Designed miniproteins, single chains. Designs and how they scored, part 95

Each design is a single chain, and the fold is of that chain. pLDDT is the mean over its residues in the fold that is shown.

## One batch from the design tools (miniprotein)

Design m3291
Fold by ESMFold2-Fast:
Structure m3291 (fold): chain A 114 residues (1-114)
Amino acid sequence: DLPDDPGTQWLLRFDKEKIIAEIKAAEAAGDMAPLTGDSLGRTPLHVAARLGNVELVKTILETIKDEKLLIALITGKDVFGLTPLDLAKRYGHEEVVKAIESRIPKDLKIELKL
């Protein structure tokens, strides 16, 4: 059930400054394209949630100024149909779950919980 290399590629490519720059580029572009980092449809938020990197998750969520982009990142599904929240729950990263849930609007929380 545990993946063999759940975060090795991101451990080798971990760059907080680059991730912040990509978030700012996505906000400037008005879309998610600068943040779709791999062929599996995973954003930096998906990878941070999968790894349980609470600091990186909080940094990503705090860096985003546009609510529409924030919602798109939180609700975005990878090729397996998993959101960052789904990955955090699957891998038991409760602090990541709390960080993501605290940034979801109340109406969207009802929709995602159902």
Scores: mean pLDDT 68

Design m3292
Fold by ESMFold2-Fast:
Structure m3292 (fold): chain A 75 residues (1-75)
Amino acid sequence: SFSQAAAVNARKLFAAAKSEEEKKAVIEQLEKEIAELEAYLKTATDLSEEERKQAEETLENVRKTLEEMKAELEK
């Protein structure tokens, strides 16, 4: 159920957040979603090679979004 759209939505929520507390909440939610997807990929036995590659590419793109949001919060 997790998709690239989740990263886009997280960026929108982060940009709309006016407090540091709200921005931290968006980051924590995205980190949790990333951890859940990583755990799924480690335990999944029914994924094709192509499905796994697509999921790993999505994961890398979402991680990049997370890093950018964390960098902005640290300013």
Scores: mean pLDDT 78

Design m3293
Fold by ESMFold2-Fast:
Structure m3293 (fold): chain A 94 residues (1-94)
Amino acid sequence: SSMEKERRREILLRGASAGALAIGAASMVTSLEREGGDKELIEKARELVAEANKKITEGDDLAIAGKDLKEAEKLIKEGEKLAKEAVEIAKKAE
């Protein structure tokens, strides 16, 4: 249906936004490893980036397949939350 197509598009756009946040956090982590930031916080931010990317990829795959859009939305929301947390932890590692 047209509504299902619109919902899939919204999930994919939100996934792209969350993915951009995760890329930003990963770049901060890489920079901090070179500059000598807090090693424990750098490791935590790296783990959060990896978990965010896994959730975003799983959500995107479901949305592309048109399968279980409620689960896709949940996974993208979880990935976005993890990506935001990774950015905040990376900021603290400076």
Scores: mean pLDDT 88

Design m3294
Fold by ESMFold2-Fast:
Structure m3294 (fold): chain A 114 residues (1-114)
Amino acid sequence: SDSVREATILMFELLAVRSGLWLALRRPEGFSREEILGLLRYALEVTARVRAWVERYDPSLVPQVRQLQAQLQQLARQLAAATTTEEERAVLGQVLGLLDQLEGLLLEAMRRYE
């Protein structure tokens, strides 16, 4: 179905951005600040599209997705304000945890349409 196909694409995009952010956390010397901020911007864009998907296909999950989106937006502001590598790592770790939760919610919603 179109709903499952769209959600599958969103899952692949979440996995891709999570992989990029995990590499940035593990190997910070391999990433510029601009590249890290770009990955986080991409994470926010995918999160907004996941919210649009649940608003259409599983409205019961909208409050949880909106909460995760708000937390990701706050962490994006914290990352932009970070002045040390320790602060950047702490924010990236929290972002990865929220993206993992978002992936779990999307997977749960997809199972309800199978």
Scores: mean pLDDT 87

Design m3295
Fold by ESMFold2-Fast:
Order: structure tokens, then C-alpha cells, then sequence
Structure m3295 (fold): chain A 90 residues (1-90)
């Protein structure tokens, strides 16, 4: 549970870094990351980005795994793909 919450904090940090990079390049985006632990091996991931042109990118998934390590990897991959889509679209 705490590991999922710490990953959520790390992913918010990554989103903030991307948002700062985009703002510095003159293409600001608002990026929101929420990871809600449902159990030791289940979490809800909510991702949203609002681009300067008003485009909204959203993803919401409930992820399940057999181990906490597998769950953390699934959450990380989903978030990394989303942030890459934001970078490409912005």
C-alpha cells in the first residue's frame, strides 16, 4: 500500500518535470496523476492532461497483479506511455 502511494508521488514528480519542460518550450500543459491503492495488489490509476490548445488527454484504469512488484511495474508503464503521449501531442 505505501509502495503504491510512493510510486504515485514519484509519478506526480515526473509529470511536474514534463509540465515545466513544456512551459519552458512555450507549450504549457497541465498534467494530473492520481494513483489510488485498492489493495496490496490492486490500484486505480487516473491520468489527465490539458494542453495549451484545449486538447484533453485522459486515461483511467484499474490495474491488478499477483505481486506488488508486478503492480508497480504496470502502473509505471501506463504512466510512462501517457506522459510520452502528452509530450508528443503538446
Amino acid sequence: MEAIERLGEALRGAAELLARKLEAEGRPARIEVRVTPLSETEAEVELRATLADGTVLERRETLRAETIEELLEKIGRLAERFLAEVLAAA
Scores: mean pLDDT 85

Design m3296
Fold by ESMFold2-Fast:
Structure m3296 (fold): chain A 75 residues (1-75)
Amino acid sequence: MREKLIKIMREVLGADEEEIERALAKATELDIEIFIALYEGDLDKAAELAQELAKKEGLDLSVEEIKKEIEKVLS
């Protein structure tokens, strides 16, 4: 999973190794998986992973509620 994010950052965003290291140092595995799912257009997977993240933060949100908010943000 991290390998996909590194490839996207390097090839698509033109990030150097230092920028990649900074982003990865602060990102959780769930953050990385959500980013990849959103980049691939898999809103269902992104919403499911975001629900796991919300649950870890003490928020009881449904997958459907999260998916609706993602769709609003992405316009």
Scores: mean pLDDT 71

Design m3297
Fold by ESMFold2-Fast:
Structure m3297 (fold): chain A 77 residues (1-77)
Amino acid sequence: DEEHKADLKKEAEELIERVERALAAYEAKAATDPENADLYAATAAANREKLKAAREALEKGNYEEAIEAALSAVRVA
């Protein structure tokens, strides 16, 4: 189903973009809170790994896997 695959691709791309924006905001927050910098860095690193997995799945055409990885990052960001 071409429509379904196109919809999944769009959803994956939109989720990845939202997660990237959320992580950028979270990383910016670390710059204003040096007492918790290590915690922010560790959390950002973990979520960056999930975002990387989402992008790799997207590149391979595994859109549902990309969505699952992106949603996993959103839940902890």
Scores: mean pLDDT 78

Design m3298
Fold by ESMFold2-Fast:
Structure m3298 (fold): chain A 61 residues (1-61)
Amino acid sequence: MLPSAEDIEALLAILETLSPEQQAAFLAWLRSQATPGSPVEAAIDAVAARLRERFPGLVLP
């Protein structure tokens, strides 16, 4: 599935309600469900980059 910009923003809104540890755990879980090199994994990377921009110093697995 190719996520839209709206889907990415919706995911970011959900992640913002979680603690940094829960955000990291959720992203790690999503990566485990994605096929390596897929559009889904690219979308997860984009979300992780947006989170690092909003929360400087956040270490994601």
Scores: mean pLDDT 69

Design m3299
Fold by ESMFold2-Fast:
Structure m3299 (fold): chain A 95 residues (1-95)
Amino acid sequence: SLKEKIEELKKLYEEARKAFRDAAAQMGPLGERVLALGDRAIEEALKNPEKAQEVMGKAAGELLRLSKEHPAADDALNALSAMVQAKLEIKKLEE
């Protein structure tokens, strides 16, 4: 059902959010900036779903520059991508 699909996407979002927070925590003082960058990317993608790919491209570039070869950077990017995808699908199903 539609409700079951939304619940599954919400669980995927929560799992991705935890992974993103865990990756950011590994980056020490940079973690707060990574979290803020992720929050901005999600907000902007939800405001303009048609531009979500552009928003994610810019966020990925900023995250990689900010994290400078940190081993958790790829985990953070993968988690952020999953969070944005889940939120966009939830929005689409609720509309």
Scores: mean pLDDT 86

Design m3300
Fold by ESMFold2-Fast:
Structure m3300 (fold): chain A 65 residues (1-65)
Amino acid sequence: KEEAFEEIVRLCVEECGVPEEVAREIAKAILEGDSCRAAVLLLENCSDEAAQRVARRARKIYESI
């Protein structure tokens, strides 16, 4: 559970170049299934390409749990 959250945080930092605080908010929205909040945070902080990579890898993390 915490491992999945930290992996998504790292993905957001690496792919979007956002501060850890912003990455934690994005990861929280994704894991909670809050699609509107996740979309808003990604639009404000990430390119469309980076947002797609984060979403795809987050799905793989869900499949691993």
Scores: mean pLDDT 75

Design m3301
Fold by ESMFold2-Fast:
Structure m3301 (fold): chain A 72 residues (1-72)
Amino acid sequence: MEQFEADVLAGIAEMIKAIADLLERRGLISPEQAEKIRKLVDEAIEAFRKGDLETGEKLIKQAIDELNKALA
């Protein structure tokens, strides 16, 4: 169960990264905003790979907050 949850959460993290890349290419967010989101996502994926679901979830929430700020 925990491994399956980590895999799903890592997949969601990868989707957030892909969205940030798309928004950057479309000029809807700055390269600096996209890089900040990518860094948080990469750290979250690493946490999920290590089985640290709490740290990974916290980092994903931070990435979503940064994405919301960038789009506001």
Scores: mean pLDDT 82

Design m3302
Fold by ESMFold2-Fast:
Structure m3302 (fold): chain A 79 residues (1-79)
Amino acid sequence: GMEQAKKLLEDAKKDLKLGKELKAKGEATGDGSTYAAGGVLLISASTNAWLAERLAKKLGDEELAKEAQELMKEAGGKG
């Protein structure tokens, strides 16, 4: 249902924020393990956003689908 799509997007936002924080911390401290952990969370964020977009499109929620698409781009946009 719609609540499931919203939960997936909330989980994706959480992972995106933490993933970015861990990558920045790893870069600042030279800690490759912390940097790698950030990368894993960004992959998780992208996956949950992809599922949220798919579900939102099926339910006709174009706004939620667009928000999920933007989050996927943000999660994958840092090389």
Scores: mean pLDDT 83

Design m3303
Fold by ESMFold2-Fast:
Structure m3303 (fold): chain A 71 residues (1-71)
Amino acid sequence: MSLEERLAALGAEYGPRMLEALEAGDWAGYFAVAAELNARVAELYEAAGDTERAAAARANADAYAAKAAAL
């Protein structure tokens, strides 16, 4: 499976979970799911050798996790 296919699969898995949290008014849940998604994206870029995109995705994961914890 290509990097593009793996990224698309993550979007398909996490997109509905993020939407469900938003529709429920669960902002902490939304940010927690967004953090998980970005952590998984970082793992895929790391495995592909794209350290810059991996670092950016990890920073996004940390930012979303902090937002979830602050609520």
Scores: mean pLDDT 87

Design m3304
Fold by ESMFold2-Fast:
Structure m3304 (fold): chain A 62 residues (1-62)
Amino acid sequence: EEEQKRIDELGRRAYEAMKRINELRKKAGKLAPVDPEKAKELINEISKLTREEAQRLAEEAA
C-alpha cells in the first residue's frame, strides 16, 4: 500500500528537519555569550521552523 512509502518519506523528511533544527540550536548556543539578542532571535526562528515543519509533515500525511 502507498501508506508505507508515505511513512518512509515523512520519516526521512522529519530526520532532515531535526538535523537542521539541531544545527541552528548549536549556533544559538555559540551566539548567546557574544550576542544574546541575536541568540534570542535565532531561538524564536527555531521555534517557528519547528512548527512549520510539523505543519508541513501533517499536510503530507493528510
Scores: mean pLDDT 75

Design m3305
Fold by ESMFold2-Fast:
Structure m3305 (fold): chain A 81 residues (1-81)
Amino acid sequence: SPVDVAKILEELKKLSEKADDPAYVSSILSVLNEIARLAREAPEALRPYLDEIREILEKLSKSKNPAVAEAAKKALEELEK
């Protein structure tokens, strides 16, 4: 099925504001894992949004939650390939 990357980016933006809230950690990890998957399997789909995604992932890589920070760093690594 076609992936709506614009919708994924909008969700990432909203969740990035909740990075310190434990209630949102699972949702943040889900979106970060989806972005990492898309970077591996369909990198062309991310291309129009790449700069904005990188900016948010860099911010999340500095999260106080180690799981969020690690997932954001893994997503950034996949985008650099």
Scores: mean pLDDT 83

Design m3306
Fold by ESMFold2-Fast:
Structure m3306 (fold): chain A 74 residues (1-74)
Amino acid sequence: MRKLSLKGVTSEELAKKILSLKLPSEVIEKLITYVITRPDATREELLALAKKLKVPEEKWEELVDLLLQMQKEM
């Protein structure tokens, strides 16, 4: 298995916040890849992806805000 690493993609603080959501590594990897490949993705597109990946609804707002912050850091 490849070790999931957010180093070089975003700030250490933002990476820690994303990891603190306790999502499966595969889900986080897919979300990060989406943001990197689609840096113009809207909040609605990121939310739809989170829902498709079965992220708990209670975490959607925080997760999408963190992903939008990552887009701004790229």
Scores: mean pLDDT 74

Design m3307
Fold by ESMFold2-Fast:
Structure m3307 (fold): chain A 119 residues (1-119)
Amino acid sequence: DEKTQKLYEAYLKKLEELSKSEPALLLYVETLKKEKEKALSEPISEDVSKMTPAQRALKFIQLLSSEDLDAAVAFIEARAEAGLGNKKLELAELEAAEKLGVSKDFVEKLKKKVESVYS
């Protein structure tokens, strides 16, 4: 829907801005942009291992925007368990969410979780 599309496009723009200082984000952002239309139009699996990178990014920002702590923590853990997580990318995703208005306290809790998972 329009709300989901607007959220995802705003998120991609913030990730792109962050990618200017972090070259590791460049390819990731370009992949998300290429997969954007498909991620917005196709059903997203509940299984993180069955999602595309763009679908994971979309699901993650939806969880972050709703400030569902338990679901966001479970998503970070599932992504890491599947071998599909990346500490630097996930920290950048959290920074992008904060720039979109997700609360600082919520983001800081999730940053600590990301640091713990990839310790």
Scores: mean pLDDT 86

Design m3308
Fold by ESMFold2-Fast:
Structure m3308 (fold): chain A 88 residues (1-88)
Amino acid sequence: PLPPSIPEFPEGLKEGEVVNGATVLVLEEDKEKDFQLLLWEVDGKRYAVVTGEEEEVEAFLKKHNLRLVGESEAAGKTVAVAEADVAP
């Protein structure tokens, strides 16, 4: 199955909310680094959505060896989607 479209993080997004049919399982934000981690579940499959500066996003993906399935840019930030088969 294909990953969902990469959304821009809406302001005020919180755990338990449903966005584009995907349930937010985990939301972590580091405002000093302009970095956000969102773990989404859609159709029984989990995806990690990582948003922030390109360097921070790339470092996160490399550190966790996540399988990248989509990447875009939104609001001047890099948005990457990777498959996550592990619970938060």
Scores: mean pLDDT 63

Design m3309
Fold by ESMFold2-Fast:
Structure m3309 (fold): chain A 66 residues (1-66)
Amino acid sequence: EELRDLPVETLRDIVRSLRDYAKRHKLPKEVIEAVDRAEEAVKAGDTQAAMRALREISKLIEEIKK
């Protein structure tokens, strides 16, 4: 599913929440690296890259849960 452009502030909050979630649940390094990429995209103001990274993080988390 395609996501619309989210404000950078919203993306930053989502990334922070995902980082906390990943640390709390001791998720694999792959998830941490995806969160790191999302943070880099947010810092660069690249909302498309940030949204893509967030989608990847969500997919990784769902795969782990299965």
Scores: mean pLDDT 75

Design m3310
Fold by ESMFold2-Fast:
Structure m3310 (fold): chain A 82 residues (1-82)
Amino acid sequence: SLEEEIRRMIEQLVEQFRQSRRLTDEQKLLVIRLANLMYDYIEQREREKGVVDPRRILDRVSRALQMIVDLQPPEEVLSVLS
């Protein structure tokens, strides 16, 4: 599922940042892909609730990405997307 893919990517990035704070080109592409998947996931849920606010979605994606950089647990990162 999309949620399982997002969770796996979060776990991978947190582990990679734990090993090295420098981003490789592969890690940069993974961050871009993850950001897009997170946006799509939140947008889908927001559409089901009636109104989509792109700025609010981007703020939540940005917060989730910052939590990954800060090495927060994947489950806490996922909670920002719900």
Scores: mean pLDDT 83

Design m3311
Fold by ESMFold2-Fast:
Structure m3311 (fold): chain A 88 residues (1-88)
Amino acid sequence: MKKEEEEIEKVVKEQQERAAKEAREKGKELGLSEEQIKEAADLAKSSVKTAATHLRERGYSPEQIRKILEKSLPSIVDSSIDQVLRSS
C-alpha cells in the first residue's frame, strides 16, 4: 500500500512534466502568447494530477495509471490549449 502510493506520486510528477513540455511546444506551433503557453502548461499539469487521482480512486495500479496517462496526454494537452483559447 505505502509503496504503491509512492509509485503513483512518481508517475504523476513524470507525466505532469511531459504534459507541460508538450503543451508548451504545441502552444508555440499554434502561435499562442508566452502567457497563454504558461497557462496551458499549468492547466495540463493540473489535468494530469486530477486524472491520476480519479484513476487511483477507481483502483488502478501505478503501471495502469502510467499507461492510461501516456495514452491520454495528447487529449490533455489539447483540452488545456482549448481552455486557454476560450478564455482569451
Scores: mean pLDDT 83

Design m3312
Fold by ESMFold2-Fast:
Structure m3312 (fold): chain A 103 residues (1-103)
Amino acid sequence: GELERAIEEARRALERAREAIAAGDVEAALRALEEALKALTKALSHVNEENAEEIKRLIEEAIRLADEVEALARKQGNEEAAFRAEILRGLLGILLGVLNLIS
C-alpha cells in the first residue's frame, strides 16, 4: 500500500545519502535526505502500531546522516550546505516528535 511504498522510498533515499556521504558528495547527500524527509512524512501520514517502530528507526537514521552531512560540509568549507543539513535535521526532529505524539 501507500505506507509500504513510502517506507521503501525512505530506505532507498537513506541508502543514496550514505553512498553520497562516502563519496564526499554533499549536494547528492542533501538531495537524498530531502527525498527521505518527503518519504518519511508520507509514511507518518499512514502510520500504524506495527510500522511506528520502523518509521522511528528510519527518522533516527536520517537525523544521524544529516549530522554527518553537516560535518562533511563544514570540512569542505561549504557553510551554506552545512546550514541546509541543520535545517533538514531540525525538520526530521519535528517529524520524530509528531510520531511520538500519535503512536
Scores: mean pLDDT 89

Design m3313
Fold by ESMFold2-Fast:
Structure m3313 (fold): chain A 59 residues (1-59)
Amino acid sequence: SMEELAEEIANMDPAEQLRKFFELEDKLRSTVGEEEARKKMLQLQELVAKVIAEKYKKG
């Protein structure tokens, strides 16, 4: 799921996160087109940000 993928990315180093986002965007552009890929990438980035924020709120 996108939630599981977001958790994986949230636990990566910042450089690895950036590389992973570029890889995914490239794959999505090839399969669903540029506009849809951009929308999905924004959704994934928002989910990653939420996972990171939740880690700070869990205490």
Scores: mean pLDDT 80

Design m3314
Fold by ESMFold2-Fast:
Structure m3314 (fold): chain A 65 residues (1-65)
Amino acid sequence: MVVYLDAGSSLEDLIEAAKLQAQRTGEKTAKASTRITPQEKDKKPVTIEVTLDEEGNISEVKVYE
């Protein structure tokens, strides 16, 4: 499941949201995405994917357009 944050959310906010989602589900990966406001209708939502290591630390962050 993708965690959605407000359109003004920073990359750090997306990373933390995805990390918390992965920890809650017990999955090694989770995604977070920004919502686009009507004023930014020409922009695509930013989606990130976080991968956790065996200790629950971030091992990889992927950014999707």
Scores: mean pLDDT 72

Design m3315
Fold by ESMFold2-Fast:
Structure m3315 (fold): chain A 68 residues (1-68)
Amino acid sequence: AEEKKKELLEFYERELPAAEAAVTDYYEFNEKNQEVGSSSGPEAKEKGQEQVRKYAEELVEKALKELE
């Protein structure tokens, strides 16, 4: 059980930076290609990164509970 939990945490640690980078790239792309929009601001980028982080943490917590 502990070995599978370790693998899950390693997967999370590996994938989270890539997911955060993808969110950053998405907002940078929108910022360059949209003329007007509130979602292209720096605040929107931070919110996107926070949402990805929270979502990932929720998935890890759920999976860890299922492995117990």
Scores: mean pLDDT 63

Design m3316
Fold by ESMFold2-Fast:
Structure m3316 (fold): chain A 74 residues (1-74)
Amino acid sequence: MSFSELLQKMYALLVELLEEHRDASDEELRRAAVERLQTELGVPEENARNVVDAILSEPDPEALLRGLRLAAAG
């Protein structure tokens, strides 16, 4: 898997988790997202945690996702 594909899959997975766990606490979302990134995409724990924290701290997740998709594509 290329780095670009990995970034796209990571953010798609995080968006899906945010939608599925809308009623969950931020702590539960972080835990679930880090676990899924590790088990489904093979992302190291430290990298998974950094990505999840970046998404959850972003006031405009769409802008962050757009920027990361552009970075991942080229």
Scores: mean pLDDT 69

Design m3317
Fold by ESMFold2-Fast:
Structure m3317 (fold): chain A 60 residues (1-60)
Amino acid sequence: SMEDVRKALEVLVTALANGVPRERALALAERYVTDPAVKEALREAADAFLAGTFVPPPMT
């Protein structure tokens, strides 16, 4: 669901912001999603966050 995707992204960004290694942060976030396309989007979001180019989506 959209709620699960939002929760996964929130968990991912929070973990990365707290210094959790990329692979561990992704493992934590992937618990909320099953769609392979969403899992790839989470990896892209992690890479963008680490590069300093991540823009959080609006709450709509």
Scores: mean pLDDT 77

Design m3318
Fold by ESMFold2-Fast:
Structure m3318 (fold): chain A 73 residues (1-73)
Amino acid sequence: TAEEGAEEARRYMEEAIEIAKKADVSELAKEFLEGVAALMGGVGVTLAKKGYGEDAIELGKRALEVAKEKKAA
């Protein structure tokens, strides 16, 4: 269901935010990473509510990838 897709997207979004918080980069970079992850997750939830569950999950996964890549920098 759309709700199930939204929940899965939210889980990926939460993982991305946690990774951003634990990154050993500057506070400005951490805030930026958290903002990007939260924004992408929010869009994912909106898409899921409109019946685009697969797209919501994909956005959550992309947010997680961005957080992981930036943590490495």
Scores: mean pLDDT 64

Design m3319
Fold by ESMFold2-Fast:
Structure m3319 (fold): chain A 88 residues (1-88)
Amino acid sequence: MELKKRVEELYEKTVEELEKIHEETLKKLKDNKELQKQATEFYERLIREIEQVKELTLQGKLTLEEFEEALKRAVEEARQFADYLIEK
């Protein structure tokens, strides 16, 4: 029960952070539809990846620590890709 609650809380917080990064990225790329498309495709891929990691963690195939590390990597990758498209 406690593990499931922690996994759900971390997942929701990470999704909110990824959504915020994506929204801010789209605003900065408003004049370039091709880069907006690339940003959206990357965002959708990251969401799918963290959903899979969440399911594996709830099944006991990944530890909570491995889950937290995967979520941190997803946020870092989202920020790095956003910087690449916007500021380098």
Scores: mean pLDDT 84

Design m3320
Fold by ESMFold2-Fast:
Structure m3320 (fold): chain A 79 residues (1-79)
Amino acid sequence: SAADEAAAQALRAEIRKIVAEMKEKVKAGKLTKEEFLEKLGRIQALLAQMVALTPDDTAAIEALAREVQKVVDEVRAAL
């Protein structure tokens, strides 16, 4: 539905915000391993909720998952 799509877009924006915050904090040397794991768990929960709302939006979900994984790998390597 349009309401589910709007909710999924809000979740997508929140995921991107968390990802950007992690990238900035690791670059500044301010991200702890504990904070990284907490933020990763939150991203995973939000992504699952987004998939549940718009399961047929496969291309957008896959693109976001790849975007998230790339940053997570970069952050993990820098910790």
Scores: mean pLDDT 84

Design m3321
Fold by ESMFold2-Fast:
Structure m3321 (fold): chain A 72 residues (1-72)
Amino acid sequence: MAVTYQDVLAALSSYTGTESLGTFLRNVLGLDDSWQALLLGELNRLAAARGEPPITLADLPRDVLARLRAFL
């Protein structure tokens, strides 16, 4: 089953930071590490549409919620 960007956003609304983001998404959505590519692809698509600089993988684990909120 293909997980969508919207499924990830909905799951992240309940993320508290007590476990790693990858572990949380694996437990809630059954995602492997492919969640990183899915988020990065959609965030960079939104950034390009807004004329903003691209987001790197290193940015995601620490400020992913703040980044996603900025693109909503």
Scores: mean pLDDT 62

Design m3322
Fold by ESMFold2-Fast:
Structure m3322 (fold): chain A 95 residues (1-95)
Amino acid sequence: SAAAFLAGLRQLVRLVGKERAKAILAVVALLGDDEEQRRFLEFIGTANEKELRALALSFEPFVSLLNRKQIEEGVRRLKERFPEYAAALSEVFGV
């Protein structure tokens, strides 16, 4: 649900910081297909702290490769493809 996604996204931001959380979402938006992106957003809404930390570690090599423009583009794509999550993304990242 959108509420579960918002809660999970806030937890991810608390664990790794706003910029790293934003970059992780951008990697998925830019490299994943629609079904991979959907499953990822659902995973954020259901994942516990340990799973979110493991996810952040697995994305660490990729997030360093993105510039700010690519990160902003990735988040915008997620908002367009998944309007049900757009409010949560705007609230957490101010985009």
Scores: mean pLDDT 87

Design m3323
Fold by ESMFold2-Fast:
Structure m3323 (fold): chain A 68 residues (1-68)
Amino acid sequence: TAAEEALALLERGVEEGGLSAEEGRRLYDLGVQAKNPVLMAAGREAIEAGGLSAEQVRDALEAARKAL
């Protein structure tokens, strides 16, 4: 599902030390498909900031897991 793909993207971001802005666009699109405002917010933040740190990705992953 879109939610499962988003979780996998966030898990990869934690392992790789963050998410790029391009990965944030994908995360936003997955959030829209999943109708998940937590994923949409995380994706938008990554786009606006030019990426997310590993710590920000961990926070987003934890929040997303609670919303699923």
Scores: mean pLDDT 86

Design m3324
Fold by ESMFold2-Fast:
Structure m3324 (fold): chain A 74 residues (1-74)
Amino acid sequence: SPLVEQGRAVLAETLARVRELVAAGASEQALGDVLYETMRRLAELAAGLSPEERAQLAAELDAFSAEVGALLDA
């Protein structure tokens, strides 16, 4: 699915950006801005997703959230 692939790309891009910001000692505001924009983009994609596609992205979003949380707690 093109929308699922786009969602995966958004999550991958965001994770790379979060890693860069954490390594640079960026502010909580800068991290929040990136995460807010990512959630906004995913919400737009969600409107076009089937239940099955939504479940696929939800699993990847859960993994993404766990990895971001681990980076912020380190």
Scores: mean pLDDT 84

Design m3325
Fold by ESMFold2-Fast:
Order: sequence, then C-alpha cells, then structure tokens
Structure m3325 (fold): chain A 68 residues (1-68)
Amino acid sequence: KEELIRRQITYAAFLLYAGKYEEADKVIENLLKNFPKEEILRVVDELIAQSSPTDAKILEIIKKKIEE
C-alpha cells in the first residue's frame, strides 16, 4: 500500500520532469480515487523531507495538486 503510493508519486514527479503535465495529473487523480488524501499527503511529506532541494520543488508541486 505505502510502497505503491510512493512509487506512483515518484512516477508523477518523473512525468513532471519530462514536461508530461497531463499524464502527471492523471497519476495524481488515480491516487486520490484509490487512497485517502491524508495518507497520500503523509507519503509526499516523507519524500520531501528525504529529497534534494531540486526534487523537493517538484514534490511540492505534486503536494499542491493533491491539496486542492
């Protein structure tokens, strides 16, 4: 469960790096359909804390998309 959320967030970050914004949005939408928002946000916060400043910026974009 947690591993799947972490993998999907990482994939969304990869898509954002590649400029594939619509595909990244679909990954985030699927996460929100399958898992509680608070659990996804917890995993994102853990990844932000463990990441380089550059990677953290992309993860913050994902966090904002989840929070809306």
Scores: mean pLDDT 81

Design m3326
Fold by ESMFold2-Fast:
Structure m3326 (fold): chain A 80 residues (1-80)
Amino acid sequence: MKEIREEARRLIEQAEEALKAGDFERARELADQAVELLKKIPDDVELLRRAGRVYAQLGDLELAQELFQKAAELERERKA
């Protein structure tokens, strides 16, 4: 579990760096890999939001919305 979370975080960090460099193709590939790992650890609100921001910047508004919605639902459960 912790190893998968660390790998997902690293992939999202690399996707964010790829976006800063203007490498949108690489950013999408890295974000897609991170999202596959996030399916195994669906309780990480921060990583879901960061992945959502990457997809929003890539123009994939549908996937961004899905990730933001999932993060919001999890955050409500934690704060209740």
Scores: mean pLDDT 82

